# Designs tried in a protein design run: designed miniproteins, single chains. Part 22

Each design is a single chain, and the fold is of that chain. pLDDT is the mean over its residues in the fold that is shown.

## One batch from the design tools (miniprotein)

Design m744
Fold by ESMFold2-Fast:
Structure m744 (fold): chain A 58 residues (1-58)
Amino acid sequence: MTFLEKLEEMKKNNVPKEKIDEEIDRYIDEFVAKSELTPEQKEKLRELLREYIERRLG
């Protein structure tokens, strides 16, 4: 199961949006932590990942 499939399943099961947002934030933090980017680049990456995930879930 991919991370997006997990989020889709949570949404289907009426998990509160706050919990879904927490899962997204955790995933983004973990992904960004693995990157050797500057703090500025990490912030831009967070924004891009959040936009991508929200676009796929919406």
Scores: mean pLDDT 79

Design m745
Fold by ESMFold2-Fast:
Structure m745 (fold): chain A 88 residues (1-88)
Amino acid sequence: MLEEVQKKAEELAKEAEELAKEARELGRRSTPDQQRLLDIAVAAAELAKRYAEEAAKSEDVEEAKRLLQKGGVALTNARALVEQAKAA
């Protein structure tokens, strides 16, 4: 149902925003190499948020699901980069 996809999209947008905030805060006290990874993570999280916001506003269930999937992939990539930066 469209409403279920919209709820998942709103949750994804919140998770992406929180991850972007975490990455920005980590970047303030990181090495140059860690900062590069965190900058990419912020960009990926912001992309995930944009896809999630578009999915939440979509009137087409298939389009909303496709956007939600793209957002989920971007968020997963952002999380991996944050973890890699923390390990570096």
Scores: mean pLDDT 85

Design m746
Fold by ESMFold2-Fast:
Structure m746 (fold): chain A 110 residues (1-110)
Amino acid sequence: EKIEEVIKRLKELAEYYKNSTPEELIQRAENIRKLAEKLGLDAVVEMAKDAIEYARKGDVENAIKYLLAASAAIAMNLSNEDIKRLYEEVKKAKNVDEALKIIEEFLRSK
């Protein structure tokens, strides 16, 4: 799939998640975790678990951060090494907007 289409969808998804309840974020993260487990994407499983933990604590910004990174990894069919690198970069983001910038720069470097 084209990188720019994925980036556009991630921006739309970020706005959708900002208006979601913590319970909705947990449900989405659980769905991503289950899919990632079936696909053997260990780093995406860890991102989804982080999103669930932050959403349970009411930390919506961090939950959305990891949900966007996990969604990007799956949508772009990233390698395990690229997924691990993306995970480490996204951990450094202070908020959703920084995470989106990191994800965009990462995807465009491919």
Scores: mean pLDDT 87

Design m747
Fold by ESMFold2-Fast:
Structure m747 (fold): chain A 78 residues (1-78)
Amino acid sequence: MEFSEEILEEAMRLAAEGMGLPEEVAEKLREHVRHFVLTGRLPADFPELAKELGLSDEEAEAFLLAVAIEARRLAQEA
């Protein structure tokens, strides 16, 4: 499935709002989230980055899943 930058940005915004994450935290995760959504693979440094941003492993996984769900929904509407 092809995701535009606008779809990814909106999906991340919706996921961050749903989880109460600051926009700055979501922005720092943007490239890692994009890689995961497009390839199904996490960058090796993603768990370390998430911890540096104050996210638990569970919160980081929930955010990735929420972005993937929202991105698929938005892509179907586009």
Scores: mean pLDDT 76

Design m748
Fold by ESMFold2-Fast:
Structure m748 (fold): chain A 90 residues (1-90)
Amino acid sequence: SNMDFVRKVVDLAKETLEKLLKEGKISAEEAKEARDKILEVANDGIEKKLSPEEIAKKILEVMKEFMKKHNEPEAGKEFEKKVKELLEEY
């Protein structure tokens, strides 16, 4: 299913945020805010019938902006790499 790709991108975003939270780089409140925003972007994209690739690009943009705000550019690059690897599987 094309929606399995979007689900895996959301799961990767959650895992990335969880890792930063465990490392003390972001607060629980900041992690929740980012996760809620990612879920809103994913749900809005599904409702508007955007392609899985377009939804993934919007999630990637949210994650890149969040990582820049928290001075974690390497976490942002790792997330982008994993999303691109997933895109090649679908």
Scores: mean pLDDT 84

Design m749
Fold by ESMFold2-Fast:
Structure m749 (fold): chain A 63 residues (1-63)
Amino acid sequence: GTQEALKIMDKAIEEVKKSEDPDKAREILLKAIKEVSTIPSSDPVKVVGKAMYGLAIVVDKEL
């Protein structure tokens, strides 16, 4: 459900923030996105919002 998906995204975002390697940060985020995409009955707006925030952090590290 939504809470499980949000917990996975929150954990991935924390790992992305701690990673100094942009490629590793991207792998962490993409793996989490794939995992949450398999969770039924998740709120897509909330999950996508967190994924976009994580992606913004990854992109900032790549600049």
Scores: mean pLDDT 79

Design m750
Fold by ESMFold2-Fast:
Structure m750 (fold): chain A 90 residues (1-90)
Amino acid sequence: GSFADVRAARDALVAQLATKSPEEIAKALREIGAVHLVGLLLDDPTLSVEEIAERLKELAQAGDVPLPPWFLAVLAEKLGIDTSALDAAL
């Protein structure tokens, strides 16, 4: 896949992430165990899981989530979102 294929698949996952509640996102982040890493990517490592989840939902609604494609795939899998298009593009 090209960068455009990765971008399109990522944008589709971001749109689906925007449909999830902050509580669902927080639960997924806890299951991954990478909440500190996401806080760093959002430029604030002191954020709680709940604050990270709310910010991710807000960013997803805006169409721009500063997470690498591999992390979006892991988060989407924990949320029950189909990642097959992104996995094929990577």
Scores: mean pLDDT 76

Design m751
Fold by ESMFold2-Fast:
Structure m751 (fold): chain A 80 residues (1-80)
Amino acid sequence: ETEELVEAARERGEELARKAEELGAKEAAELVRKAAELAAEGIREAGEAGKAVEEIPAERKEEIERLVEEAVRKLKETLA
């Protein structure tokens, strides 16, 4: 289960990053990949600690949110 969630997070991130690259938003793609990797690592760490995904530390969730917001900003700049 944890391994499946980790893989799903990485695959979804890579799919979104590839779409961003196709639009010429390489920086947004890199930020999406970083966010996906942090999400995957957070899921894996929670699983190892016997915690639910919802129990991922707030600091990790905030970092992921920050990267996603920056990626959205860069994507908007590219498409503007």
Scores: mean pLDDT 75

Design m752
Fold by ESMFold2-Fast:
Structure m752 (fold): chain A 68 residues (1-68)
Amino acid sequence: SPELRQQMRDLVVQKVKEMIDFGEKNGVPEDELDKLLKDLGDKVQTARSLDELQKVIDEAEEKLREVA
């Protein structure tokens, strides 16, 4: 569905922005943030549903909090 794909894209864009803001505010090293965002980008391409996408995002956010 084009609508589902748009929702998935909008969610990823919003979450990437939130992760960048969080990393900058919490002094996360730029190289570590870049690695996490690249890994997230690779994994979101394999997601076939909103549930799969949410799991990928949750894992990336967890990793980000661990390095903050």
Scores: mean pLDDT 83

Design m753
Fold by ESMFold2-Fast:
Structure m753 (fold): chain A 100 residues (1-100)
Amino acid sequence: SSMLEEAKKILEEKRKELEERAKKTLSPEEYRKVLEAVERGERAFLEALEAGESIDAAFLKMAEVIGEEVKRLELSEKAIELLKWYLTQLATELAALEAK
């Protein structure tokens, strides 16, 4: 669907911005952990959208998965701040897409 394609584009663009910031700010180990958390969250988001769930519902599932990964991977405060920034950016862009 066009909505799924636009959502995928937003995820790809925001992930690229996160990767650039994380690479400059975090250790290589923390960088890899942040990418692992994001990949799992993005997978949950896309699976929810493909199952016919709303963008809001899909985003909440993504945020929940990333929160679980933060605990599992024992991420630093710097990594948590970057993920919060990333989720805030995504929430803004996805809300604009859903308002169409």
Scores: mean pLDDT 87

Design m754
Fold by ESMFold2-Fast:
Structure m754 (fold): chain A 63 residues (1-63)
Amino acid sequence: DVRVALIEIALGVLKATGSKELPESLRDRVVELILGLTDEQQDEVAALSPLARKLVEEARARR
């Protein structure tokens, strides 16, 4: 799924640049992408990193 790939790219850029946090606008876009995923795909994203897990939890809280 393109949405999962975009989320992985965003998280990979953070890891590569050493940035501690996504800019708020990018964070909100990633949360919107997560909301479009199935519960199974959201669990896969949450397994990528502690930051990814927090973003999945935030997305689930918004729905």
Scores: mean pLDDT 71

Design m755
Fold by ESMFold2-Fast:
Structure m755 (fold): chain A 62 residues (1-62)
Amino acid sequence: MLSDEQARAAERAAAGAIARGLSPAEVGREVKRYGATDEAAEAVAAGRDAQEMARALVEQGA
């Protein structure tokens, strides 16, 4: 679990990496650089961004 400060830093890092066109794995590594835990960084890498993850769940009907 991230603190509010770490969560905000991780969100900004993820948004910046996505804007630069980085792969999900690279986004996960950027998030980890800004204080995210290894598990949180892997979740970002596996699930992409929050909006993409939400769309995937809707498409699956779950």
Scores: mean pLDDT 58

Design m756
Fold by ESMFold2-Fast:
Structure m756 (fold): chain A 92 residues (1-92)
Amino acid sequence: NIIIEHLKLLMPKAKPKTIERQAKAVEMFAKEGLSVSETADQLGISPKTVSTALRLVLGLSPKAKISTISSYVSNLGYDNLIESIEKELALS
């Protein structure tokens, strides 16, 4: 899972369960089209945890608003997000 590998690089000290949960949050939002709140409710985590994972994976500022995250993902699309992560991992 490319999102898990990317999150391991971004959060090398995070526990495996944290990485897996955050990767699932990114997939639910970007691939399945759920809102931040819907994703948080389904995973039993806070909306802040979901938005933090999205900001990390997308390379956005920690101060980026949810509206900015949503617009960025909607314009980029899931397939282009995965391609971007694959290119970044290939360069590392």
Scores: mean pLDDT 81

Design m757
Fold by ESMFold2-Fast:
Structure m757 (fold): chain A 71 residues (1-71)
Amino acid sequence: MDEEKKKEIEEFNERIDKKYKGEGSVEAMEELIKEMEKEGEKEEHIVALRTARALLEIGDEIDEELARKKA
């Protein structure tokens, strides 16, 4: 059960590693998502990528808020 899911995730991560150059940017993540959608990637995996992108955006907003608060 969980082991099969883990294998699926590992294969998915391998596909990401081939396309994503570790730029850590919201724009690079958006490009990765669009490419994966065109390749017919599983909807669950696309949702995971969109969640990661949203967390990157939220992280930037939190960092800005914390910088203002500490100034």
Scores: mean pLDDT 70

Design m758
Fold by ESMFold2-Fast:
Structure m758 (fold): chain A 62 residues (1-62)
Amino acid sequence: MKLSLEEAAAVAAEAGERTARMLGIDPAAAAEAGRKLAVEKGLTNERLARTAGVLAALELAK
């Protein structure tokens, strides 16, 4: 099943924001990083988009 780039970016942003709140970092920065990663990689899979958001938040937490 394929998502649009807009849908994948939104999924990545939401996952990044949620993970950032759990880690105590800026949720807006994590959402933007996740969105950019999903668009850059051309992600169309929901699971991969969620993973991109989580990874973006974890990188910002370092």
Scores: mean pLDDT 81

Design m759
Fold by ESMFold2-Fast:
Structure m759 (fold): chain A 97 residues (1-97)
Amino acid sequence: MEEERKKLKEKIEELDKRIEELEKEREQAVKEGDAERVAALTREIERLEYERQKLIALLQTMDYLEKKLLANDFMAEIAEEMRKLYLEQLKREEEEG
């Protein structure tokens, strides 16, 4: 899961760079009045943005699941330690008056 998260982050970064390059090309095409290039670049940007959104959603889902699993195990340990401390304190209060 950790390795997959790293790959997804790298892919998202690559897509971000490509989208930015295409947006600059689209701005130039707009200034030139080249409607065909604007349309073609817009379609390509939209496809890459859609792919980027999918990867981000997958990364967020994976991160959430990993954090949930880690938090559940950690919270179980914390709850057990807190229960032990509480019982120990109650016993000392009864013994010491």
Scores: mean pLDDT 77

Design m760
Fold by ESMFold2-Fast:
Structure m760 (fold): chain A 64 residues (1-64)
Amino acid sequence: SMTAEQVESAAAGVAEAERTGDAALAASVLHDLRKNLAQVPAEHRARAEETLARAERVLAAHGL
């Protein structure tokens, strides 16, 4: 589904932010996932929440 594709796109974005230390990319992914979290199907919820936590860790490493 489009929502599953968005979750995987967000996960790929976080992986890139983790690789490069790109806090702006992590913030963008976090913002988009939080906006759409209610629309994530139950089967993809754990993946979305882990992706959010990873984005938050990238931001925390930059004091954000």
Scores: mean pLDDT 82

Design m761
Fold by ESMFold2-Fast:
Structure m761 (fold): chain A 56 residues (1-56)
Amino acid sequence: APLSAEEVVALGRELAAQGASGEEIEAHIARLVATGEATSEDGTRAGRELRAEGLL
């Protein structure tokens, strides 16, 4: 099953904790959507949440 928005947010937070830049996190979310590992809607929602947290 595709990753939920909450799972994509958790992954983004983990990448940030490992020192990933906002651009790297954004690129990773785009890849998840492009490969069907997340929906476009859930990727967009996760990106919005991560931006609100200052991680993008």
Scores: mean pLDDT 87

Design m762
Fold by ESMFold2-Fast:
Structure m762 (fold): chain A 65 residues (1-65)
Amino acid sequence: MSPEEVAKRIMERLGLTPEQARKAVKLVELGEKAGWTDEEIAEKLQDSLGLSEEQAREVVRIYKE
């Protein structure tokens, strides 16, 4: 899936703004490249974007579809 398609799905399922969705995708990409676990990426999404634990886990799940 393209980063733009992932951002669109995040916006549709979680009600995030386009800016927040793009930041979320970028953070997941950086975490995956750095070898972070899904749990570590979810924690960074919560800290950086103010997402709930459930929202952060769903972002990681959507990215891996």
Scores: mean pLDDT 83

Design m763
Fold by ESMFold2-Fast:
Formats: sequence, C-alpha cells, structure tokens
Structure m763 (fold): chain A 65 residues (1-65)
Amino acid sequence: SELDIAMVEIYAAVLKLEGLVKDIEIKDGKVEVYMSEDTEEAREAAKRLEEIGKKAGVEVEVYWI
C-alpha cells in the first residue's frame, strides 16, 4: 500500500540524515535506496531496510556507491 511505501521511505530518510544513504527514489511501487558508502555500518543499515521492507510487503532495491 502507499502507506507501507511511505513508512519504508521514512526509515530510509532517517538513514540519509545519518549520512549512510545518498538518495531515495520510488519507482513502480518499489523503494530504491542509493547508499553513500560501502562500509560494514552501511551494509547493516541496508540489510535492516530490506528487512523492514519485507515485513511491510514493499520491495526495496539497494544500490552501492
């Protein structure tokens, strides 16, 4: 649902404020997350986002660099 997508987007926006996420895009009901760095902390954050997406029934695609 749109609300579930918005929830995932909010979590990704928090990570953007922490400097771990560079950008967030919504395409075809999917949340695309562009990571700002490829570190262990960033990888754990990305895994957490994918877990939240899975629980919400929202597809999350993570891009690195």
Scores: mean pLDDT 80

Design m764
Fold by ESMFold2-Fast:
Structure m764 (fold): chain A 56 residues (1-56)
Amino acid sequence: MKTVNLTVKDSMGAGALYLIAKNTEGATGDKVKIVYPDVSPAARAAGEAAQARLDA
């Protein structure tokens, strides 16, 4: 099983990241890992919230 990285951008909200990741996992069968490079604290928090929803 392959892991797909989904990169957070400053314009992305947690809900949008969660839906993109969930749809990618459903379409490919791969597990999505949300990654956040040098982005704003708000964008990082959104990525962490989306990952927590995927891991629940």
Scores: mean pLDDT 71

Design m765
Fold by ESMFold2-Fast:
Structure m765 (fold): chain A 64 residues (1-64)
Amino acid sequence: MIYKVKIITDKPGFDENGEILEGGTEVLAENIKIDEETGLVTATDVETGKRLTFGKDDVEITEL
């Protein structure tokens, strides 16, 4: 299942190499997991294959 993940705040996301994804960035992602203990969302970027990390309150996730 593919999702659109949009950063809706000015807080950045990060990829597995520590590269910053700026606020307002939209990515297509799969394998979305929400960790309620950490407040983090992890996903796999469909275009790059990289693991992405976001704050759960910083993203809008839409199923495509």
Scores: mean pLDDT 85

Design m766
Fold by ESMFold2-Fast:
Structure m766 (fold): chain A 87 residues (1-87)
Amino acid sequence: AARIAELRRRESLAEREAKGAENDAKFYQDLSDYYRKLAEENPEHKEEYETLAQKYDELSKNYQTGAEKFRAEAERLRAERDALEAA
């Protein structure tokens, strides 16, 4: 049925969005770690680098939350498709 194909498409999209958000979360976490290291190595600029590290840590957490929501959406769509295929 066309509905099952649509659910598969939406599931695949949600999985791709989740993976993208996971990659972005990792990227911003690495940036946060980098600026924390700069803060330790450059005490004269510590406050600036710590502020940047905190900003990127918060961005990483936001992308992680987004990834979890996309993963939950993909699982919901999978369950709906499975129910339709069983009926």
Scores: mean pLDDT 88

Design m767
Fold by ESMFold2-Fast:
Structure m767 (fold): chain A 74 residues (1-74)
Amino acid sequence: MPLTPQLEQDIEEALENMNRGIDNVIRRNILNLTPEQRRKLAEELGVSVGFLSAATDENLELVIKKLNEKTRKS
């Protein structure tokens, strides 16, 4: 059912703000992972442990993207 353009935009903005908050929490948690936790996360996401251990902004964004793909599948 079509929503009004304004209501549709407001809903989209709310979802974007919520996702940014979640992404920030995930990013912070990744930086504080132990080596064992990084290994487990790497296995779950299909990336190398070395990739997670580098802890660059690009690596963190990729991890967040993969986590979002698992939780926000359409």
Scores: mean pLDDT 65

Design m768
Fold by ESMFold2-Fast:
Structure m768 (fold): chain A 68 residues (1-68)
Amino acid sequence: MAAARHAQIRARLDAGVITPEMINAAIAGQVSRDITIRIANLIQNIINTNDASQIIHDYYNRIQQIIA
């Protein structure tokens, strides 16, 4: 159910948590544009404030392609 999935993802975003499931849902277009942008912003914050792993950079590039 889309509403339940959106609520779960929003709760995780509000907690500052990101998971591969959330990223894959955004890439697959299974979440709203608002949620996709919030995921992209959280990944960008991780990249900007810490030495980001190669995996995080790859996720960021894929999300940016979706919101472009």
Scores: mean pLDDT 69

Design m769
Fold by ESMFold2-Fast:
Structure m769 (fold): chain A 55 residues (1-55)
Amino acid sequence: ALLSEEEIRALIEEIRAANPDASPMELFAQAVLRLAEEGQGAQFGLLARLVAEMA
């Protein structure tokens, strides 16, 4: 099943907490990798929108 918007927001915060010195681009790259590993490639567009909104 595809991750919800709330689950993707939680994932972004999890990655940020684990990587406090990460730039927004590094945060996005880590989130893309995590989603790809979980088969969530269809959610890349939503991830990009959410990262842009949070920046």
Scores: mean pLDDT 78

Design m770
Fold by ESMFold2-Fast:
Structure m770 (fold): chain A 74 residues (1-74)
Amino acid sequence: MSARERLEAALAEAREVLAALDPSSPVAKALAAAIAAAEAVLADPTASDEQLNAAAIALETEVGIALIERAVLG
C-alpha cells in the first residue's frame, strides 16, 4: 500500500470504531480529534510519505486505546 492508502484505511477503521463509542465519552472525543488531525494530513497534497505514515501510526494507536477502554469501561 502507498502511505496515503494506509492512512485512508486507518481513517476508515477509526470512523467505524468512533461510531460504536458513546459520543459523549472522553475516549470518543480523543478519537474524533485524532481523526480530524489525520484528515488534515490526508487533505494536504504536499504531505510526505513520512507525515502520512506518522499520522496513520498515531491514528492506529488511538483506535487501539479506544478499543481497550470500550472493552474495559463500556
Scores: mean pLDDT 80

Design m771
Fold by ESMFold2-Fast:
Structure m771 (fold): chain A 75 residues (1-75)
Amino acid sequence: DEETYQAIVDYIKKNLPKEDAERIIKLANEIKEKYGVRAATVAAGTAYDALKQGKSLEEAINLAREWAELEAKRA
């Protein structure tokens, strides 16, 4: 759902430093183009949750890619 994706993107912009938010949003948009909005939503949420758990930005991005690919296969 496009609305859900936009809501998560806006949440990330509000709750993360600008540089971190931009990197995650760039990844999520890349995932959206390749796998669709559902996988992109999973990627954005996974990256945010990983950062909240104290993982590095690089680890958060890698986890986001992995979970988005799993979601794309499920669909």
Scores: mean pLDDT 83

Design m772
Fold by ESMFold2-Fast:
Order: sequence, then C-alpha cells, then structure tokens
Structure m772 (fold): chain A 63 residues (1-63)
Amino acid sequence: SEADRVRKEVAELRKRMEQLPLDEAIRLGVEFLDRLEKEYTPEQVALARAELDRWLAELIARQ
C-alpha cells in the first residue's frame, strides 16, 4: 500500500538521520517532507510528518 511505502521511506530516512548531528537531521527531515509533498497525497505526507515528529521528539528527549 501507499502507507507501507511511506513508512518504508521514513524508516530509511530515520536510519540516515541517526548518523547526523541534530541540526543536520532536522534539515534532512524537512527536505524529505518537501519531496514527499510533490509525490504523495496530503494524507500520506501528514502520516510521514507525524512519524518523523514523534521520532524527533524522542531523539531530542535523549539529548
């Protein structure tokens, strides 16, 4: 499904973001969401945004 594709792309992005400083991880996440807005529906983009926001909040809490 499209939701599964979005989740897979978010999972791959998270692996990359975990290797970066927080500021660069945030930048990469913003660039990723901008790209998704061109390829997916607003609903699918909102799903990706929610997943990334939750993960980023967890990452910040650990710092």
Scores: mean pLDDT 77

Design m773
Fold by ESMFold2-Fast:
Parts: C-alpha cells; sequence; structure tokens
Structure m773 (fold): chain A 113 residues (1-113)
C-alpha cells in the first residue's frame, strides 16, 4: 500500500532532521503523491551515498510536486548549488512551509527564484 511504502522510505533515513522533513513533505503533499513517485523516490534514496545527496533527492521530489516547471527547475538549481546539508534543509523546509501556508507556485517563485 501507499502507507506501507511511506513507512519503508522513512525507515531508509537515519538522520532525524531529513526524516522529519520528508515526513512533513509527504503530509503536506499527500493528495498529489502517487505510488509510482514513491517507488521512484525509494529507489533514488537507496542509491544515495550520503545525507546531503538524500536531502537533494527529497528536495527535487518536493519541487516536482509544486505543479510549476520554472519553480521546479529553480529549486533544483538552488539544491545543486547547496554546499552542505544545512543549506539544502533550509531550502526544502522553506518550500514545504510556504506550500503548507497556502502560497501559490508564483508566490513561492518570487521568494526563492
Amino acid sequence: SKEELIEEILSLIKNEAIRKLLKRAIEVFKDKITEEELKELKEELEKAKDDLEKAKIIGKFVASLLGDKELEEGIIELLNNAKDLNEALRIIGLVIRMKEEGYSPEEIKEQLV
């Protein structure tokens, strides 16, 4: 099931900050996430070599759920330029928070890109 797959994905993440961020992302975007996207996320996270790579994978996943290609590409560029885990987590956390607060893709774009 989708719920079992989510639990499996969360169990792959040992870093508490990354795990909490992903859990929040899944809750905020629950109605937009498909089982296929979760399977792809799981495969990517299983291949990730370190916590920064896992955070960037999660950030790209979150960006893909926003429904705006220009915003998605802008977030991906910001994540690719993030030098450490704290920078990646800040970017992703801000995106999730703005989505949760009801900001449109255009409003998120104005703040980040």
Scores: mean pLDDT 87

Design m774
Fold by ESMFold2-Fast:
Structure m774 (fold): chain A 59 residues (1-59)
Amino acid sequence: ELDQALAELRAATSLEERHAAGSRIVKLVNKYVKEGKAEEIAEVLRAHGAVVTPEDIET
């Protein structure tokens, strides 16, 4: 789910597409943080080129 949303964000060429993908990513991140999976989320984001740590996700 998160991998697909991140791929959609990367492929987005319009503001509307980026906004839709970003909203989906935020909802998924919040869900996974609540489940205690912040480290797994940080790893997925790093795999897609983001420079993040688990602490960045938990805040």
Scores: mean pLDDT 66

Design m775
Fold by ESMFold2-Fast:
Formats: C-alpha cells, structure tokens, sequence
Structure m775 (fold): chain A 84 residues (1-84)
C-alpha cells in the first residue's frame, strides 16, 4: 500500500509526500519523529490520541507494544510495524 511504502521511505530517510498517505500513517510518522527525538512521553500522548481516532489500526497497537517495551530504535519499530 502507499502507507506501507511511506513508512519504508521514512525508514530510509527519504521525504514522504503527505498528500499520498493516510492520516493514520501521518500520525504514526509524527509519533516516530518524537521517539527519534527522545521525546518518549510526548510520543505516548500522541499515540493515545491516534488510537482514539483510529481504534481499528493494528499498527498503532504494535507501536504501543514496542514503546512500552522500551524500544527506541525507530528503524526496528518501523520494521515491526510493517509486519502488521
């Protein structure tokens, strides 16, 4: 999907065109940027808000699991999220 492609491109450091990506994936990228910046508490807050907007997006559940386990490697997080 375009969303999976966008997450893959982000993992490679390639700019993601927001106009070709779902709002759900834009929220995931926003959370990943906070994790990369070391702003873990802000990332958790954004994730809680995203889960309220998109309760059926299993990628958000996987992202929550990884953050709660203390995973801070954004590339590893993206790899695991793409498997969902």
Amino acid sequence: SQDDKALYLYSKGIPVPENEVSEQTIEIIKILKLIEAGEIEKAKKQLEEAKKKYPDDKRLDKLEELINEGEKDVYKIIEEVLKV
Scores: mean pLDDT 80

Design m776
Fold by ESMFold2-Fast:
Structure m776 (fold): chain A 72 residues (1-72)
Amino acid sequence: SAEELGKEVEELARTNSEPDFMDWVGRRLARLGFSREEMVRVMTRLMNSPSPEEKGRIFAEAVEELERRRRE
């Protein structure tokens, strides 16, 4: 679920270096079917976020929006 992915992202942001975290994020977004433009927007928001909790929230919101678009 988007909530579970958000929690995973929060934990990864807390426990990993920024390059390792961002590499994981890029791979996961690509696997989830985000376009390159969408990935750049999400990754930029994550990079500019002050906290792991905020990074998790941003990722969860992006996944929920993608899933909503796929169902419509």
Scores: mean pLDDT 83

Design m777
Fold by ESMFold2-Fast:
Structure m777 (fold): chain A 81 residues (1-81)
Amino acid sequence: SEAKKLAREIAEYAKNPEKLDEAARLFLEVAQNFNHEEFQEFLEELKKEGLTEEDLQKVGAAATELTEKELEEKKKKEAEE
């Protein structure tokens, strides 16, 4: 399933500090595009791939930073005359 595939990719990226932003971006895309049932399956697959609470916190922090950067870019574009 797509949930299993994405969970595996995110787990691999999350263990590599240089690819944490890629893990965060995939996590955000899943959160935005999956419905409740699909997202629950995805979270179960993430846990099966061995993501620790620390790994999830790192991905969550990176996802928050990406969201803030996108909001900042939108605000700057809206401020253009």
Scores: mean pLDDT 75

Design m778
Fold by ESMFold2-Fast:
Structure m778 (fold): chain A 74 residues (1-74)
Amino acid sequence: MMSPEEIAEKLLAAFTKLLESIKATYAGQPAKAALAADAAIDLTVKEAKELGLPQELIEKLKAEMEAIKEKILA
């Protein structure tokens, strides 16, 4: 059984890999890349809630995903 922290780390790693793919797929299309990244963040937050992660951990995960989005896409 994975801890909530381990689940959050796995979700963050999966998001980072997906974001690299989004950047490559929408090369030269920053608006589409940003929309796809925002959709991925929303879906990951919904999944974390369904998996029963604590609210504080979900907020931390969301903040980390937003920071990674800014670093990779901006």
Scores: mean pLDDT 84

Design m779
Fold by ESMFold2-Fast:
Structure m779 (fold): chain A 93 residues (1-93)
Amino acid sequence: SEVEKVKALLDAYVAAWKAGDTEARRQAVIELAKLILDSKNEEALKLARIYLGVKGVPEESLPVWAAVIAGGPLSKEEYQILVDALKKLNKVK
């Protein structure tokens, strides 16, 4: 399911971040950004937010994925990848 794909990528990001593996962390962010662009499933997005413990964030909030991933400080590059993915998601028809 899309939910399981999101969970796997979020787990990979967190694991890479904790290990200090900058390249694996960047790759996980890129793959997560691609999945966000492909997924229009609101329930999958809600479950990903709950999985990382993000609460009180409005469903329509653009930086939701930045908040979901930010169990640690995002690098400037990681933040930009995520922002670009969110902007593209809002503009794709």
Scores: mean pLDDT 55

Design m780
Fold by ESMFold2-Fast:
Structure m780 (fold): chain A 65 residues (1-65)
Amino acid sequence: TAEARARIRELLLAAGYSEEEAERLVEELMDPKTATRAGTRLALRDLALAREVAALLREHGIISP
């Protein structure tokens, strides 16, 4: 959802990602075809941030609880 995208983008920006990097990563995380790969790369770089993103995806019904 647009709300989930906005909240994930906000977390990425707060973590030091640029606006362009955050937008690309949000699109990858929201696409079922790329979500697992993008989430794994994020977790290797910042595990706490990856956990927060996963919680938002569950809250918005994009992934199973």
Scores: mean pLDDT 79

